# Designed miniproteins, single chains, continued (6): the designs that were tried, part 7

Each design is a single chain, and the fold is of that chain. pLDDT is the mean over its residues in the fold that is shown.

## One batch from the design tools (miniprotein)

Design m20228
Fold by ESMFold2-Fast:
Structure m20228 (fold): chain A 97 residues (1-97)
Amino acid sequence: SQIQGIVDSLSQKYDVNRTIVQGGVQYYQQTGRPPDGLDLVVSGSYISQGRPIPSDPRRAMQTDPRLRGAVAAYRVPVVRQRYDQVSQDLVQQIQSI
């Protein structure tokens, strides 16, 4: 599908796990809101764990100890910038289909 092509393309382009991009797609589809980098990291982590993505990733970040490692990695400035770039590119590509 076009969405699967976007997921594969962006995960390869930015060297991020496919689940990060999938998390952004599902977040956007469920909420109608463009994801930021944190939304991608939290949602992607939930997908990696076989869990449905949270509607409020910021609340999940504060209450879910299983996100601790992913959130700590996101706080590294170069990692945060990468995920923010992924989210911007993802939104633009979804809006073009």
Scores: mean pLDDT 85

Design m20229
Fold by ESMFold2-Fast:
Structure m20229 (fold): chain A 58 residues (1-58)
Amino acid sequence: SEEEKKKKELEEKILEVEIEIGILEIEIGVSENPSEELLERLKELEKKLKELEKKLEE
């Protein structure tokens, strides 16, 4: 069904964002003084993840 296809696409997008967050968290974690740009990027990805998760639950 169309709804199942949309759900699968959202789940795939969520996984992609989670992977990007994981990579960024590692980069931030190994940095003695992480840049504001890296911290801002992480916040943007976390916001995107929450929006995608909300769409999946609707």
Scores: mean pLDDT 82

Design m20230
Fold by ESMFold2-Fast:
Structure m20230 (fold): chain A 82 residues (1-82)
Amino acid sequence: MKKLPFKTRPLDAETVAAIRAVDPDSELKAGDEVLETTSPEELIRLAELHAEFKRKAEQSEGVEGARYFAAAGITKAALSLA
């Protein structure tokens, strides 16, 4: 089987603290492996988007609430793969 040509790096405590300040539901911890190509700023941005979409999903009803809920799920999945 062809292996994916990507490398991972351990997540630093400062980036984890910044992520948790924006998204307290984040399960990321210092030492967790993330893709080397993903910048700390990109991880923080994904966490911020997840927190915002989750908040808006809780505040919205009907179709808009469902859309924000789906967006929160997508951003959470992207953050776990980053």
Scores: mean pLDDT 71

Design m20231
Fold by ESMFold2-Fast:
Structure m20231 (fold): chain A 68 residues (1-68)
Amino acid sequence: MLSPVEAVEKALEALKRGDVEEAIKYLEEALKKNPGDPYIRAALEALKRGDVELAIENLEKALEYLSL
């Protein structure tokens, strides 16, 4: 039911709350709908390494691209 844009937005809100696990869940759903998205993939890899700031940067890039 969530669009890729909505899923990425919910992931960003989860990260702002410190809920990395919830963010990963939303990003996995977004990636299932757009498996070729390099920014969502990069954000997931950043979160796996504990780099929340890099994850947020990549998700902001994903939103810019998806909103075009």
Scores: mean pLDDT 80

Design m20232
Fold by ESMFold2-Fast:
Structure m20232 (fold): chain A 60 residues (1-60)
Amino acid sequence: SVDTQLSQQLGKAREALERGDSESAKQHARELQQLLKDAGLDDEADTVLSYFLKQAEKVA
């Protein structure tokens, strides 16, 4: 389901940030953004991407 895919990508983005992998965090955040946009949640998609890109800069 879409909810399962969203949870998986969110988890992967968080795990990447925890280990200092900014590139993987950005990749998973973009995949999460696309899933949210496909679900019609454009504002949430852009907010989530912005959040993870900002966090990724801190661990780079």
Scores: mean pLDDT 82

Design m20233
Fold by ESMFold2-Fast:
Structure m20233 (fold): chain A 63 residues (1-63)
Amino acid sequence: AVGETLEALYDFTGPTAAELSFKAGDILTVTEVINDAWVKATNLNANPPQTGLVPSSFLKPVA
């Protein structure tokens, strides 16, 4: 959901500028839901914070 904070399960390197690159254990905040497979999120462990497309299957709730 938009505004949800999720933890990355795996390392991911985006093949294009539209996709977010992150490491396993990085904390991401969902900014937009594109579809069931993809979300737009901000990587809070990047400085400055980076925003891009993320495969939703690589994320889990930080509950």
Scores: mean pLDDT 74

Design m20234
Fold by ESMFold2-Fast:
Structure m20234 (fold): chain A 73 residues (1-73)
Amino acid sequence: ARRQALIDEIVKAANSALNGDAEKATEHVRRAAELAGISPEEAERLVQKFAEAAKNKDITGASEAARELAELA
């Protein structure tokens, strides 16, 4: 259940980034970090990394951030 919810949030984050919605992408990354049970500091780092990639429409950077988050689950 938690793992599926985490995957769903990562997919939503990636989709939002592809659509250029950096704010929505960042929110989904934040939720994924909460589900992964990582520290607030680590969550902030990943949120900033993903938001920056999404803002620049950097699909590769966004995918790397999502993969890193998934590996923490």
Scores: mean pLDDT 70

Design m20235
Fold by ESMFold2-Fast:
Structure m20235 (fold): chain A 68 residues (1-68)
Amino acid sequence: SMLEEKVPELAAQLGDPDEAVRVAAARELGRIALRHPELTLAHLRRAAMSDPFERVRAVAREALAALQ
């Protein structure tokens, strides 16, 4: 898939009822963020601040930290 299609799909998966799906989406968005922070930062920040489970928030925060 192209990034223009993949990023919106992953962003939608951050809202999935399954925690494991949201964790996987946050990890993949973190990988993409290393080259394309402009496409992914808003989604990772939202997950880091607002996901109901600490595991998802932690994965998103780790991804954001890796960009520094």
Scores: mean pLDDT 87

Design m20238
Fold by ESMFold2-Fast:
Structure m20238 (fold): chain A 64 residues (1-64)
Amino acid sequence: AYPRPATPVYVDEEELREAAESLGISPEELRERLRAAGIQPVEVNGRLLYDLVDVANFVAELRA
């Protein structure tokens, strides 16, 4: 069996909205803050999705 590459885990728009709500900010404000931090969405099958690890680490920093 061939070792399969690790599948990247992405945050969809619903999950991003939930993360923003947990921080008490709008999803638009969270997207702008991610952009300011250099975290950019990745295009997957015509959709712009964020990497889960990048979003999770950023959210943890905002809570500190």
Scores: mean pLDDT 74

Design m20239
Fold by ESMFold2-Fast:
Structure m20239 (fold): chain A 87 residues (1-87)
Amino acid sequence: SETLEKALDLAKEALKLAKEGKVDEAKKLLDEAKELLRKATDDLEVGVLIGMADLVLAVGKLVGEEAKGLEEAAKLLIEAAELALKK
């Protein structure tokens, strides 16, 4: 699926940007990756991984570790996209 492959590429780039401390750019790509995943699949396991990504982002903001939250969220979205591509 072209949509799922694009979501995976966006999530990987978001992880790279988050590691570089480029929080706003990483967040933008991560939001795009989530949108593409939600449009491409209704799989429950993928949905759980997306929900977990949203939770780690929220916690990261709350505790002042937004870049770390973005790294963990990006890893979860990479896992979600890879899982969706295998189904």
Scores: mean pLDDT 86

Design m20240
Fold by ESMFold2-Fast:
Structure m20240 (fold): chain A 90 residues (1-90)
Amino acid sequence: KVKELAEKLIEELKRFIEALDGPPQQRRDALSEVSYALSELIEAAEPEQKDLVLEIGRAVGRAQKAFDAGDTEAARKYVEEAIELAKKLL
């Protein structure tokens, strides 16, 4: 169910925020889980949900780019944006 996948993505995004205060390996592992959860949500999305899921994907992509650049605060901001967007699927 799309709602269950959105709930899973929100939980993984919250874990990624917590992992930002941890060691580099934990941060990388958490981001991998976010990417996996997002891919499942994209695959399951109904046509009427596509625009919202694309916005979630863009926010996650911006968080990944910020994380790769070492900008932890920008990564946190974009993850929080993705969480708020994903809540609209609940």
Scores: mean pLDDT 83

Design m20241
Fold by ESMFold2-Fast:
Structure m20241 (fold): chain A 55 residues (1-55)
Amino acid sequence: MLELIKRVVELEAKLKGLTPQQEAQRFSALGILAAAGMSKEELEKMIKELEEKLK
């Protein structure tokens, strides 16, 4: 789970040009969503969509 969250934040930072502070905030937000019941499959889907946008 943490590895998937880190990958999402990394890709969003690359795509959107996030600052380190914004990356930290986004990581925390995704961590809260994961604790609230966001599935592994949802995170994997986000990763695939972000990787496609970076090509």
Scores: mean pLDDT 80

Design m20242
Fold by ESMFold2-Fast:
Structure m20242 (fold): chain A 77 residues (1-77)
Amino acid sequence: AEKKVEEYKKKLAEDPNNAEAYNNLGKALFELGKLDEAEEYYKKALALDPNNEEAKENLMEVGVAKLREAVLRVMGG
């Protein structure tokens, strides 16, 4: 997952308008549990390509994961 983050960051350095690379970077960050960063990159992917269904689904999933983490933090200490 971390290696994929570096790979997609390099792709974005070469092509900053690559919506697919933003979506894939968000996915890699989500796998690492970096939910806030994943959310930011999914939003950037949707800003470039509003019809990207995968990015829409991923943004919903990160929102649910953030809510779950907040609930578990209150219950778990």
Scores: mean pLDDT 80

Design m20243
Fold by ESMFold2-Fast:
Structure m20243 (fold): chain A 87 residues (1-87)
Amino acid sequence: SIEEIRKKLIELLEELKAFSTNPEAQALLDEAIEAVRNNEPLSKIEELLKRAAHLLLEEYADDPEKQKKFEELFRKIGELLKELEAL
């Protein structure tokens, strides 16, 4: 269901937020979480995530393990966004 996909997406976004120490990235992820909850356009969610991803990749530049975890989480997020778009 759309509700289950949104719930999973929020959980993954909260996991990304928990791994970040960058307040700007955390704020963008909070905005993305609220956009998902409020059924905002996917384009808005994608732009917020693009901005957050840029900051997170910079934060993880010296941590290959966090880079790998970020890539795995972001791939899963992308798949859930595609599922929402298909509905």
Scores: mean pLDDT 85

Design m20244
Fold by ESMFold2-Fast:
Structure m20244 (fold): chain A 85 residues (1-85)
Amino acid sequence: MGGVQEMQGVLDQLRDVYNRIRDKLTPEQAERIESLLEEADRLIEKAREADKKGDLKKAQEYLKQAQKTLDEAWKLLDEAVRKSE
């Protein structure tokens, strides 16, 4: 429960940051970031379904993938914010 909720919270925060700086992004940058956020959302969904089925190992694998994907999205968002200064 906690891991999925925490990961969802991170995704929601990154979506908020994206929405605040989207006017500073090129169409290509926006597409890349949106793709990563959508992939993280899918992985969190898969983790939730695996947890629901009692497959804790598979749930943890999906959460690790989601964390890596969110880290990549944050890196791109941080780079875009720094370049706008």
Scores: mean pLDDT 82

Design m20245
Fold by ESMFold2-Fast:
Formats: C-alpha cells, sequence, structure tokens
Structure m20245 (fold): chain A 61 residues (1-61)
C-alpha cells in the first residue's frame, strides 16, 4: 500500500469516526436504555477508528 493510500484511508477513518460520534450524541439525547447502549457502542467504534487512523498515519511517514 502506498503512503498516499494510507493517508486517504486514515482520512476516511477519521470522517467515519466523526459520523459515528454525531450519531451517538443524537442517540444519547433520546434517553432510553436501548439508545444509551447503542450510543456507547458507537462511541467505542469511533474510538477504534481514530486509533486505526493514527496507526495508518504513522505508517505513511
Amino acid sequence: MTPEQLRREAEEARRAAEELRAEAERLAQIDTPESHRRAVQLYTAAGILEAAARFLEELAK
């Protein structure tokens, strides 16, 4: 994989993480046990994507 491809994938992962956080915040506003559980799952997924983006950015150096 080229450094350019790694940077593009990292950027995509960061965008996906931002979208997941926005959805998690929306679900947290609904204030049901199910929406809270879903929000936690989305926050966790966003954190994993951000960690992956950092890893890809380091590989691209």
Scores: mean pLDDT 84

Design m20246
Fold by ESMFold2-Fast:
Structure m20246 (fold): chain A 61 residues (1-61)
Amino acid sequence: SHRDQADQFEQQGEEFEKKGDYRQAAESYRQAAGHYSRAGDDQKSAQAGSKAAEAQEKADE
């Protein structure tokens, strides 16, 4: 399901973030946000989008 895929991408984003791979973390969080949106979970979609933006800022430093 889209929710299961979103949960997997969010977990992958967290693992990339722990490794300092912020670009890959941002991409994983963006995928999670898209899948949460398709699942109708607007709150989790917004949260994942915020995490993606934060990871992208760190990647650009």
Scores: mean pLDDT 86

Design m20247
Fold by ESMFold2-Fast:
Structure m20247 (fold): chain A 85 residues (1-85)
Amino acid sequence: DREAVEKELEEQRAKALELLATDKERSIQLLAALELGQKSFDLQDKMVDEKVPAEEVRKINEELLERREEELQELIDRIKEAIEK
């Protein structure tokens, strides 16, 4: 359910923002993880809508998993820069 996922992401994002005052590092990590989660959800939803073959979906998801840590770190760095400015 798209609406349920979006609501959960918004609630978790609000909690992460509250942490900015007490634990900035944790807040940034959570915000980055939520951003990755949103992008992943949007991609999965698009692939379902476009009826992408299961074999192609599997390959795309394997590539995403291999790059997950790198993408998470890039988002953490970007959010840090935005907050510092």
Scores: mean pLDDT 78

Design m20248
Fold by ESMFold2-Fast:
Structure m20248 (fold): chain A 82 residues (1-82)
Amino acid sequence: SREIVERVERLLEEMERLIERLRRGEEVSEEEIERLVEEARRLADYLLGTPRELGQEIPESHVLYAEKLLEAARELEELWEE
């Protein structure tokens, strides 16, 4: 739906802004990073898990969005652990 796409896009934009701030050496809170990583993982789980639980085929768009969310979450964690 348009609503889920908008939610994914908003979260990805927020994560990308935080990644850029970390790359610039700006101070960010651990809590903010943990929140975004957790939200991204939960949304990815929803996109992939809910269709499977209902016996439905996972839409290709859901796979692509979940992949982008998980990649952004990994990048945030890697930058923070340095």
Scores: mean pLDDT 79

Design m20249
Fold by ESMFold2-Fast:
Structure m20249 (fold): chain A 87 residues (1-87)
Amino acid sequence: SMKEQLEEQMRREMARAMDLAKQALKAAGESAEAAQQYWKQMSQSMGKAADLARKAGPEAMEEFKRTGAELSEIHREAVRTIAEKAA
């Protein structure tokens, strides 16, 4: 169905975002600039996932919000790593 196609596309975008966020975290210890570039790409993938989630319905939006919470935690860790290296 169209709903299932939207959910699958949303999950692909969220999986890409998660991979990019993990790459940002790894880069944070070496290059704040590289980490910021990965984070920018992650934000773009999550933007696409948000659009797909809204079209797919409330269950998809809840799944999207849970992934967003996980990404926020990874971002917090990356920011701490960058701050530690800058100090």
Scores: mean pLDDT 86

Design m20250
Fold by ESMFold2-Fast:
Structure m20250 (fold): chain A 64 residues (1-64)
Amino acid sequence: SLEEEIKKLIEKYGTFNVEVVKDLVSKGYDLNKILELFEKYLREKGYSDSFIKAVIEGIKKILE
C-alpha cells in the first residue's frame, strides 16, 4: 500500500520530505494522495496550518 511504502521511505530518508514524495511519484503513486498523507504527517508532528500550506505549495512547484 501507499502507507507501507511511505513507512519504508521514512526509514530510508529519516523523515517524510520532498525526496520521499519524488520517490513515490516515480513509482506511480498519485501526487494529490501523497500530499494529503504528507499534510496529515506534518499535522501529527504539530506543525501549524500556515506552515503546512506553504510546504505543500512549495513541493507542488518543485514537482511541476
Scores: mean pLDDT 81

Design m20251
Fold by ESMFold2-Fast:
Structure m20251 (fold): chain A 99 residues (1-99)
Amino acid sequence: HMTREEVIRFIAEALRSLGAFTPEELKAIRDAVEAEAKRQGITDPEVVDKAVELILLRRRLAVAEEYGFTDEAQRLKDEIERLKKENPVAAEIADRVLA
């Protein structure tokens, strides 16, 4: 039987292997996105949410490409390009946070 802390660490590692973020990493990313949005004078929560979504999709794409999941990688590329076209301000924020 694993302790609660061991279970949490196991889940966190499994999520990272799948290109997902832990709750702590998600908070750090959201905080970084909110800070960049504030620097640009943007207070729209939808822009923040779309920038976070783009960062999550880019990490999933990197993992899919690393493991050779070609169909999933293509789907993620298409979704990222669609979101960038529909949300250009969110895309700029995501690009600056990932720089």
Scores: mean pLDDT 77

Design m20252
Fold by ESMFold2-Fast:
Structure m20252 (fold): chain A 62 residues (1-62)
Amino acid sequence: SEEEKERTKKLLKELQQAREEGAPPEEVQKLWDELLSIENEEAATEALREMAKEIKEEAEKE
């Protein structure tokens, strides 16, 4: 659903921020575990595809 897709995007954003802030590997792993525990694989896949597209477009824009 839309809500699950948004939650997935939020978790991905938190994961990216944690990596940028140099969070301990244990905290990064916990965020990954939460992302993987989402029972909506389709919503998670869609969110990842959209974020990958945005990253690629940003790289090409520069």
Scores: mean pLDDT 68

Design m20253
Fold by ESMFold2-Fast:
Structure m20253 (fold): chain A 62 residues (1-62)
Amino acid sequence: GPRARALVERAREALAAGDADTAATLAMQGGVLASIDGDEEALREAVEVGREARARGGQPAR
């Protein structure tokens, strides 16, 4: 749904800005809403963003 997609978009922006913790939180929230809405595309995107954010583990600077 629209709210899930908005959260996933914000998660991507946070990840691009190097804020992995915010990205992980927003991706998780987006995934929960996508699951409630049955929005498989938003859920898949939320999972991908969440995995990338966790891999970076709050390490925005190399």
Scores: mean pLDDT 79

Design m20254
Fold by ESMFold2-Fast:
Structure m20254 (fold): chain A 66 residues (1-66)
Amino acid sequence: MAGLEADQAARREELLARARELAAEAAASTDPSRAASLLTAAGLLAAATGDAEAAMEIIKEGEAAL
């Protein structure tokens, strides 16, 4: 039982880490359309974890850096 919860937690951490990477790449982008696409992808990955609060924080951090 504990193993399945650990696997789910690890997958959520991986998705959130990737979402943060995409948001950072968006902030570093000089192309507004690319930045918007990267932020959208970051938001979708974060939302896939089921954690709407984390998804909103990642998007806000990305938008604030643009």
Scores: mean pLDDT 74

Design m20255
Fold by ESMFold2-Fast:
Structure m20255 (fold): chain A 86 residues (1-86)
Amino acid sequence: SEEVERVRAAAQAGDVETVRKIMEEILKKGDVKLALEAAYAAAESGNPEAVRVAIDTALKIPFKNSKEAAEAIAVVLLGVGRLLEA
């Protein structure tokens, strides 16, 4: 999606303000799938501040099913791993 690619590019560039803004917009829309995909993209970047935004976003998602919860856990685990390497 366009939002996921925007988050990926911003996170890779270290533009944490843009990452945070896009994530807040996605959370406000209530699109859980998009929020999980965007959070995962930010976590994959390896940028510590973007990873922190990804973890915070995953913890704020209102899950509707066990699959969404498992995907959020995956984001948190990826993010924690990245932060421990930084």
Scores: mean pLDDT 78

Design m20256
Fold by ESMFold2-Fast:
Structure m20256 (fold): chain A 56 residues (1-56)
Amino acid sequence: KLSEVARKAIEELEKLGVKDARTFVSEVVARYGITDYEEIVERALELQKKAEEVAK
C-alpha cells in the first residue's frame, strides 16, 4: 500500500534530520506520482535541499 511506503519514507527522512519530512514526501507522491520507497526518499531530500537554497 502506498501509504505504508510513504510512512516508512517519512521515518527514514526524520532519522536523517529532515524537519519537514511529511511535507516533502507528500509533495513527491502527489506531484510526481512516485511510489517507490527509495525514489521517494531521494526526491524528498532533493526538494529539501532546493528549499534550503531558496531560503538563503
Scores: mean pLDDT 76

Design m20257
Fold by ESMFold2-Fast:
Structure m20257 (fold): chain A 60 residues (1-60)
Amino acid sequence: SDELKKQMQQIIQDLRDGKISVQEALERAQELAAKLLPVDREGTLKLMAELSQVIMDKLS
């Protein structure tokens, strides 16, 4: 759980830093979110909201 959350945070950071594309971030985040939602719904939704903000900033 903690390792998966760390991986999700890394995806968000890599997207923020321009190291990965929006498409790659979404694909990787969806896979991790499917594993995280059953164990930590609140934390996962918070991370997904943060990812959405970074995506919107990139598309603006």
Scores: mean pLDDT 84

Design m20258
Fold by ESMFold2-Fast:
Structure m20258 (fold): chain A 71 residues (1-71)
Amino acid sequence: MSDEELLERAYEAAKEVLGDNAVDRETFKKYSFVQANGEAIVLPVKRPLSEQERQALEEKIGVKVIPLVVE
């Protein structure tokens, strides 16, 4: 899977799990990136994630999620 495909999947998963609390596409593009050779994704978020939200995101995306709280 390409980094671009993984990032798009992560954006859609964030919208689905977090709804209106998901960051917009511009903020997502600015802060999100794939790391550890595609084994993890840095995911910009408006607030700290609950453990349940993090698990749901990891299950939908298929990789480890590292939340990054953005202003």
Scores: mean pLDDT 81

Design m20259
Fold by ESMFold2-Fast:
Structure m20259 (fold): chain A 119 residues (1-119)
Amino acid sequence: AVTITESGGGTFAVGGSVTLTAKVSGIDFSKYAKRWVRRAAGEGFRFVAAISADGSESLYAPEVAGRWTISQDHAKKTSTLDMRDLRPEDTAVYYAGLAPSLGGPIEYWGEGVPLTVVA
């Protein structure tokens, strides 16, 4: 079975930094684009960031562009989201996923990791 497990969540102060990590198993990690999406209480899923399978291209939502960085490690089979300048509006459950292309829909979903940002 394909497994995606996120870690690194918790409660952090406004202006702080955190790295979310997703560990992938049971699939050829190198063939998939990696996506991060989030869901705040009472909201639907919103796009955060994506990186192409080969790492040559990245996409960011406007509200996180310039402050967060998506990366991947093929040897470790991990996708990471490095988050700086945390804001209360960043409070959500964050999900890592695998997609067939940079702009494609998530085919394999992680379990989600909660992040709370407090003033």
Scores: mean pLDDT 90

Design m20260
Fold by ESMFold2-Fast:
Structure m20260 (fold): chain A 107 residues (1-107)
Amino acid sequence: MTTTSGGGTYAAGSTIVLTGVADEEVPGMAWFRRTPAGELGGVADSGGGEGSDLVGRATATTEGRVGTLTITDVTAADSGDYYVAAEPTEGAEGAGLGAGTKVTVLA
């Protein structure tokens, strides 16, 4: 099970740093955001993937059991519920996202 931390209130133009911790070492982590409108989309993964609106601002890294998501130059549009999923092991495809954390970016 992956635990997410680092949620809270951020100022516009600041940097969001979120941490995911898995129960065991994982080959990578992928980060997702649910917008206030309810849409779930990809944010970044440890393979260098980035969401379209986040190109050049979002970076995900994985070291052993710990994943870190960094988003720079944040705006109110970056607000939402953030989720992390460990890279699927064989047979874990479609497993639910880990526990989410709420992020609010002030205008």
Scores: mean pLDDT 70

Design m20261
Fold by ESMFold2-Fast:
Structure m20261 (fold): chain A 73 residues (1-73)
Amino acid sequence: DNYDKAADLAAQAQVLIAEKKYAEAAELLEKAIELAPDSYAMPTLLEQLAYALEKLGELEKAKEYRELAKEKK
């Protein structure tokens, strides 16, 4: 199921963030968001993606994703 796969990708991305592999983490988080766009976990996925992008120096993209995370209810 796409939701289960998105959850697995998000869990892998958390491990990658802990290992400071931010580019790989961002790639997995983007795939997770794409697979489950209506997920209740979307605010968390967007915040995690923003964090990874911030660590990569993509500050403007990080800000945009954090703003999207705040709008999700």
Scores: mean pLDDT 83

Design m20262
Fold by ESMFold2-Fast:
Structure m20262 (fold): chain A 55 residues (1-55)
Amino acid sequence: DVILDAAARDTGVSREEVREVFEKVLKGEISYDEAAERLGITPEAVKSVVEALKK
């Protein structure tokens, strides 16, 4: 997944961790703010990646 690979490179976090965090966001288990805190990025960046993952 090109989008998840790009997010992993940008954050320095493993692809598996990035995927788990975004899966939790998509399920509504965590907020964009919490995902941003976990990945060390902005909530706006999280929203952009989520929108890209939704096609």
Scores: mean pLDDT 73

Design m20263
Fold by ESMFold2-Fast:
Structure m20263 (fold): chain A 82 residues (1-82)
Amino acid sequence: MKEASELVARAAAEMIRGVGEEVDEELEMRRKIEEFSKGDPEEAEKKIKEAREEAERRSREARERARKEAEELNKRAEELEE
């Protein structure tokens, strides 16, 4: 039953990667906010809001993708248990 154990390990790895991608999106958002804050205040406010919304959306998508992939791998592992 090596295949089932391997799928579970891969599911865990995908969840860890999803968290990493979520962190990367937050760091990129913070970097953009810092850049925008050096410009015109009104333009910076709009760009900062858009950057935060975009980063939050991408982080949620990355987390959802990782979770679905992990769920599929775990389901296959359960189906392979004999």
Scores: mean pLDDT 73

Design m20264
Fold by ESMFold2-Fast:
Structure m20264 (fold): chain A 64 residues (1-64)
Amino acid sequence: MKYAVIVVGGSEEARQAVLDRYRARYPDDEIELIVVDNVEEAEELAKKLYEEEGIQPIVVVLPE
């Protein structure tokens, strides 16, 4: 299975920590990190990846 971790906000360190956590949870799956500016962009991208490419989206909103 392919997973896309779509992250809104946060620091580069926080984003890397999220990616590492999901890679540890899904060691046999491909996981890609995508950074977006807002939740609406994240939701649109998640829908497109799931419907058009069969990639399972995970949306994570990080506090500032």
Scores: mean pLDDT 81

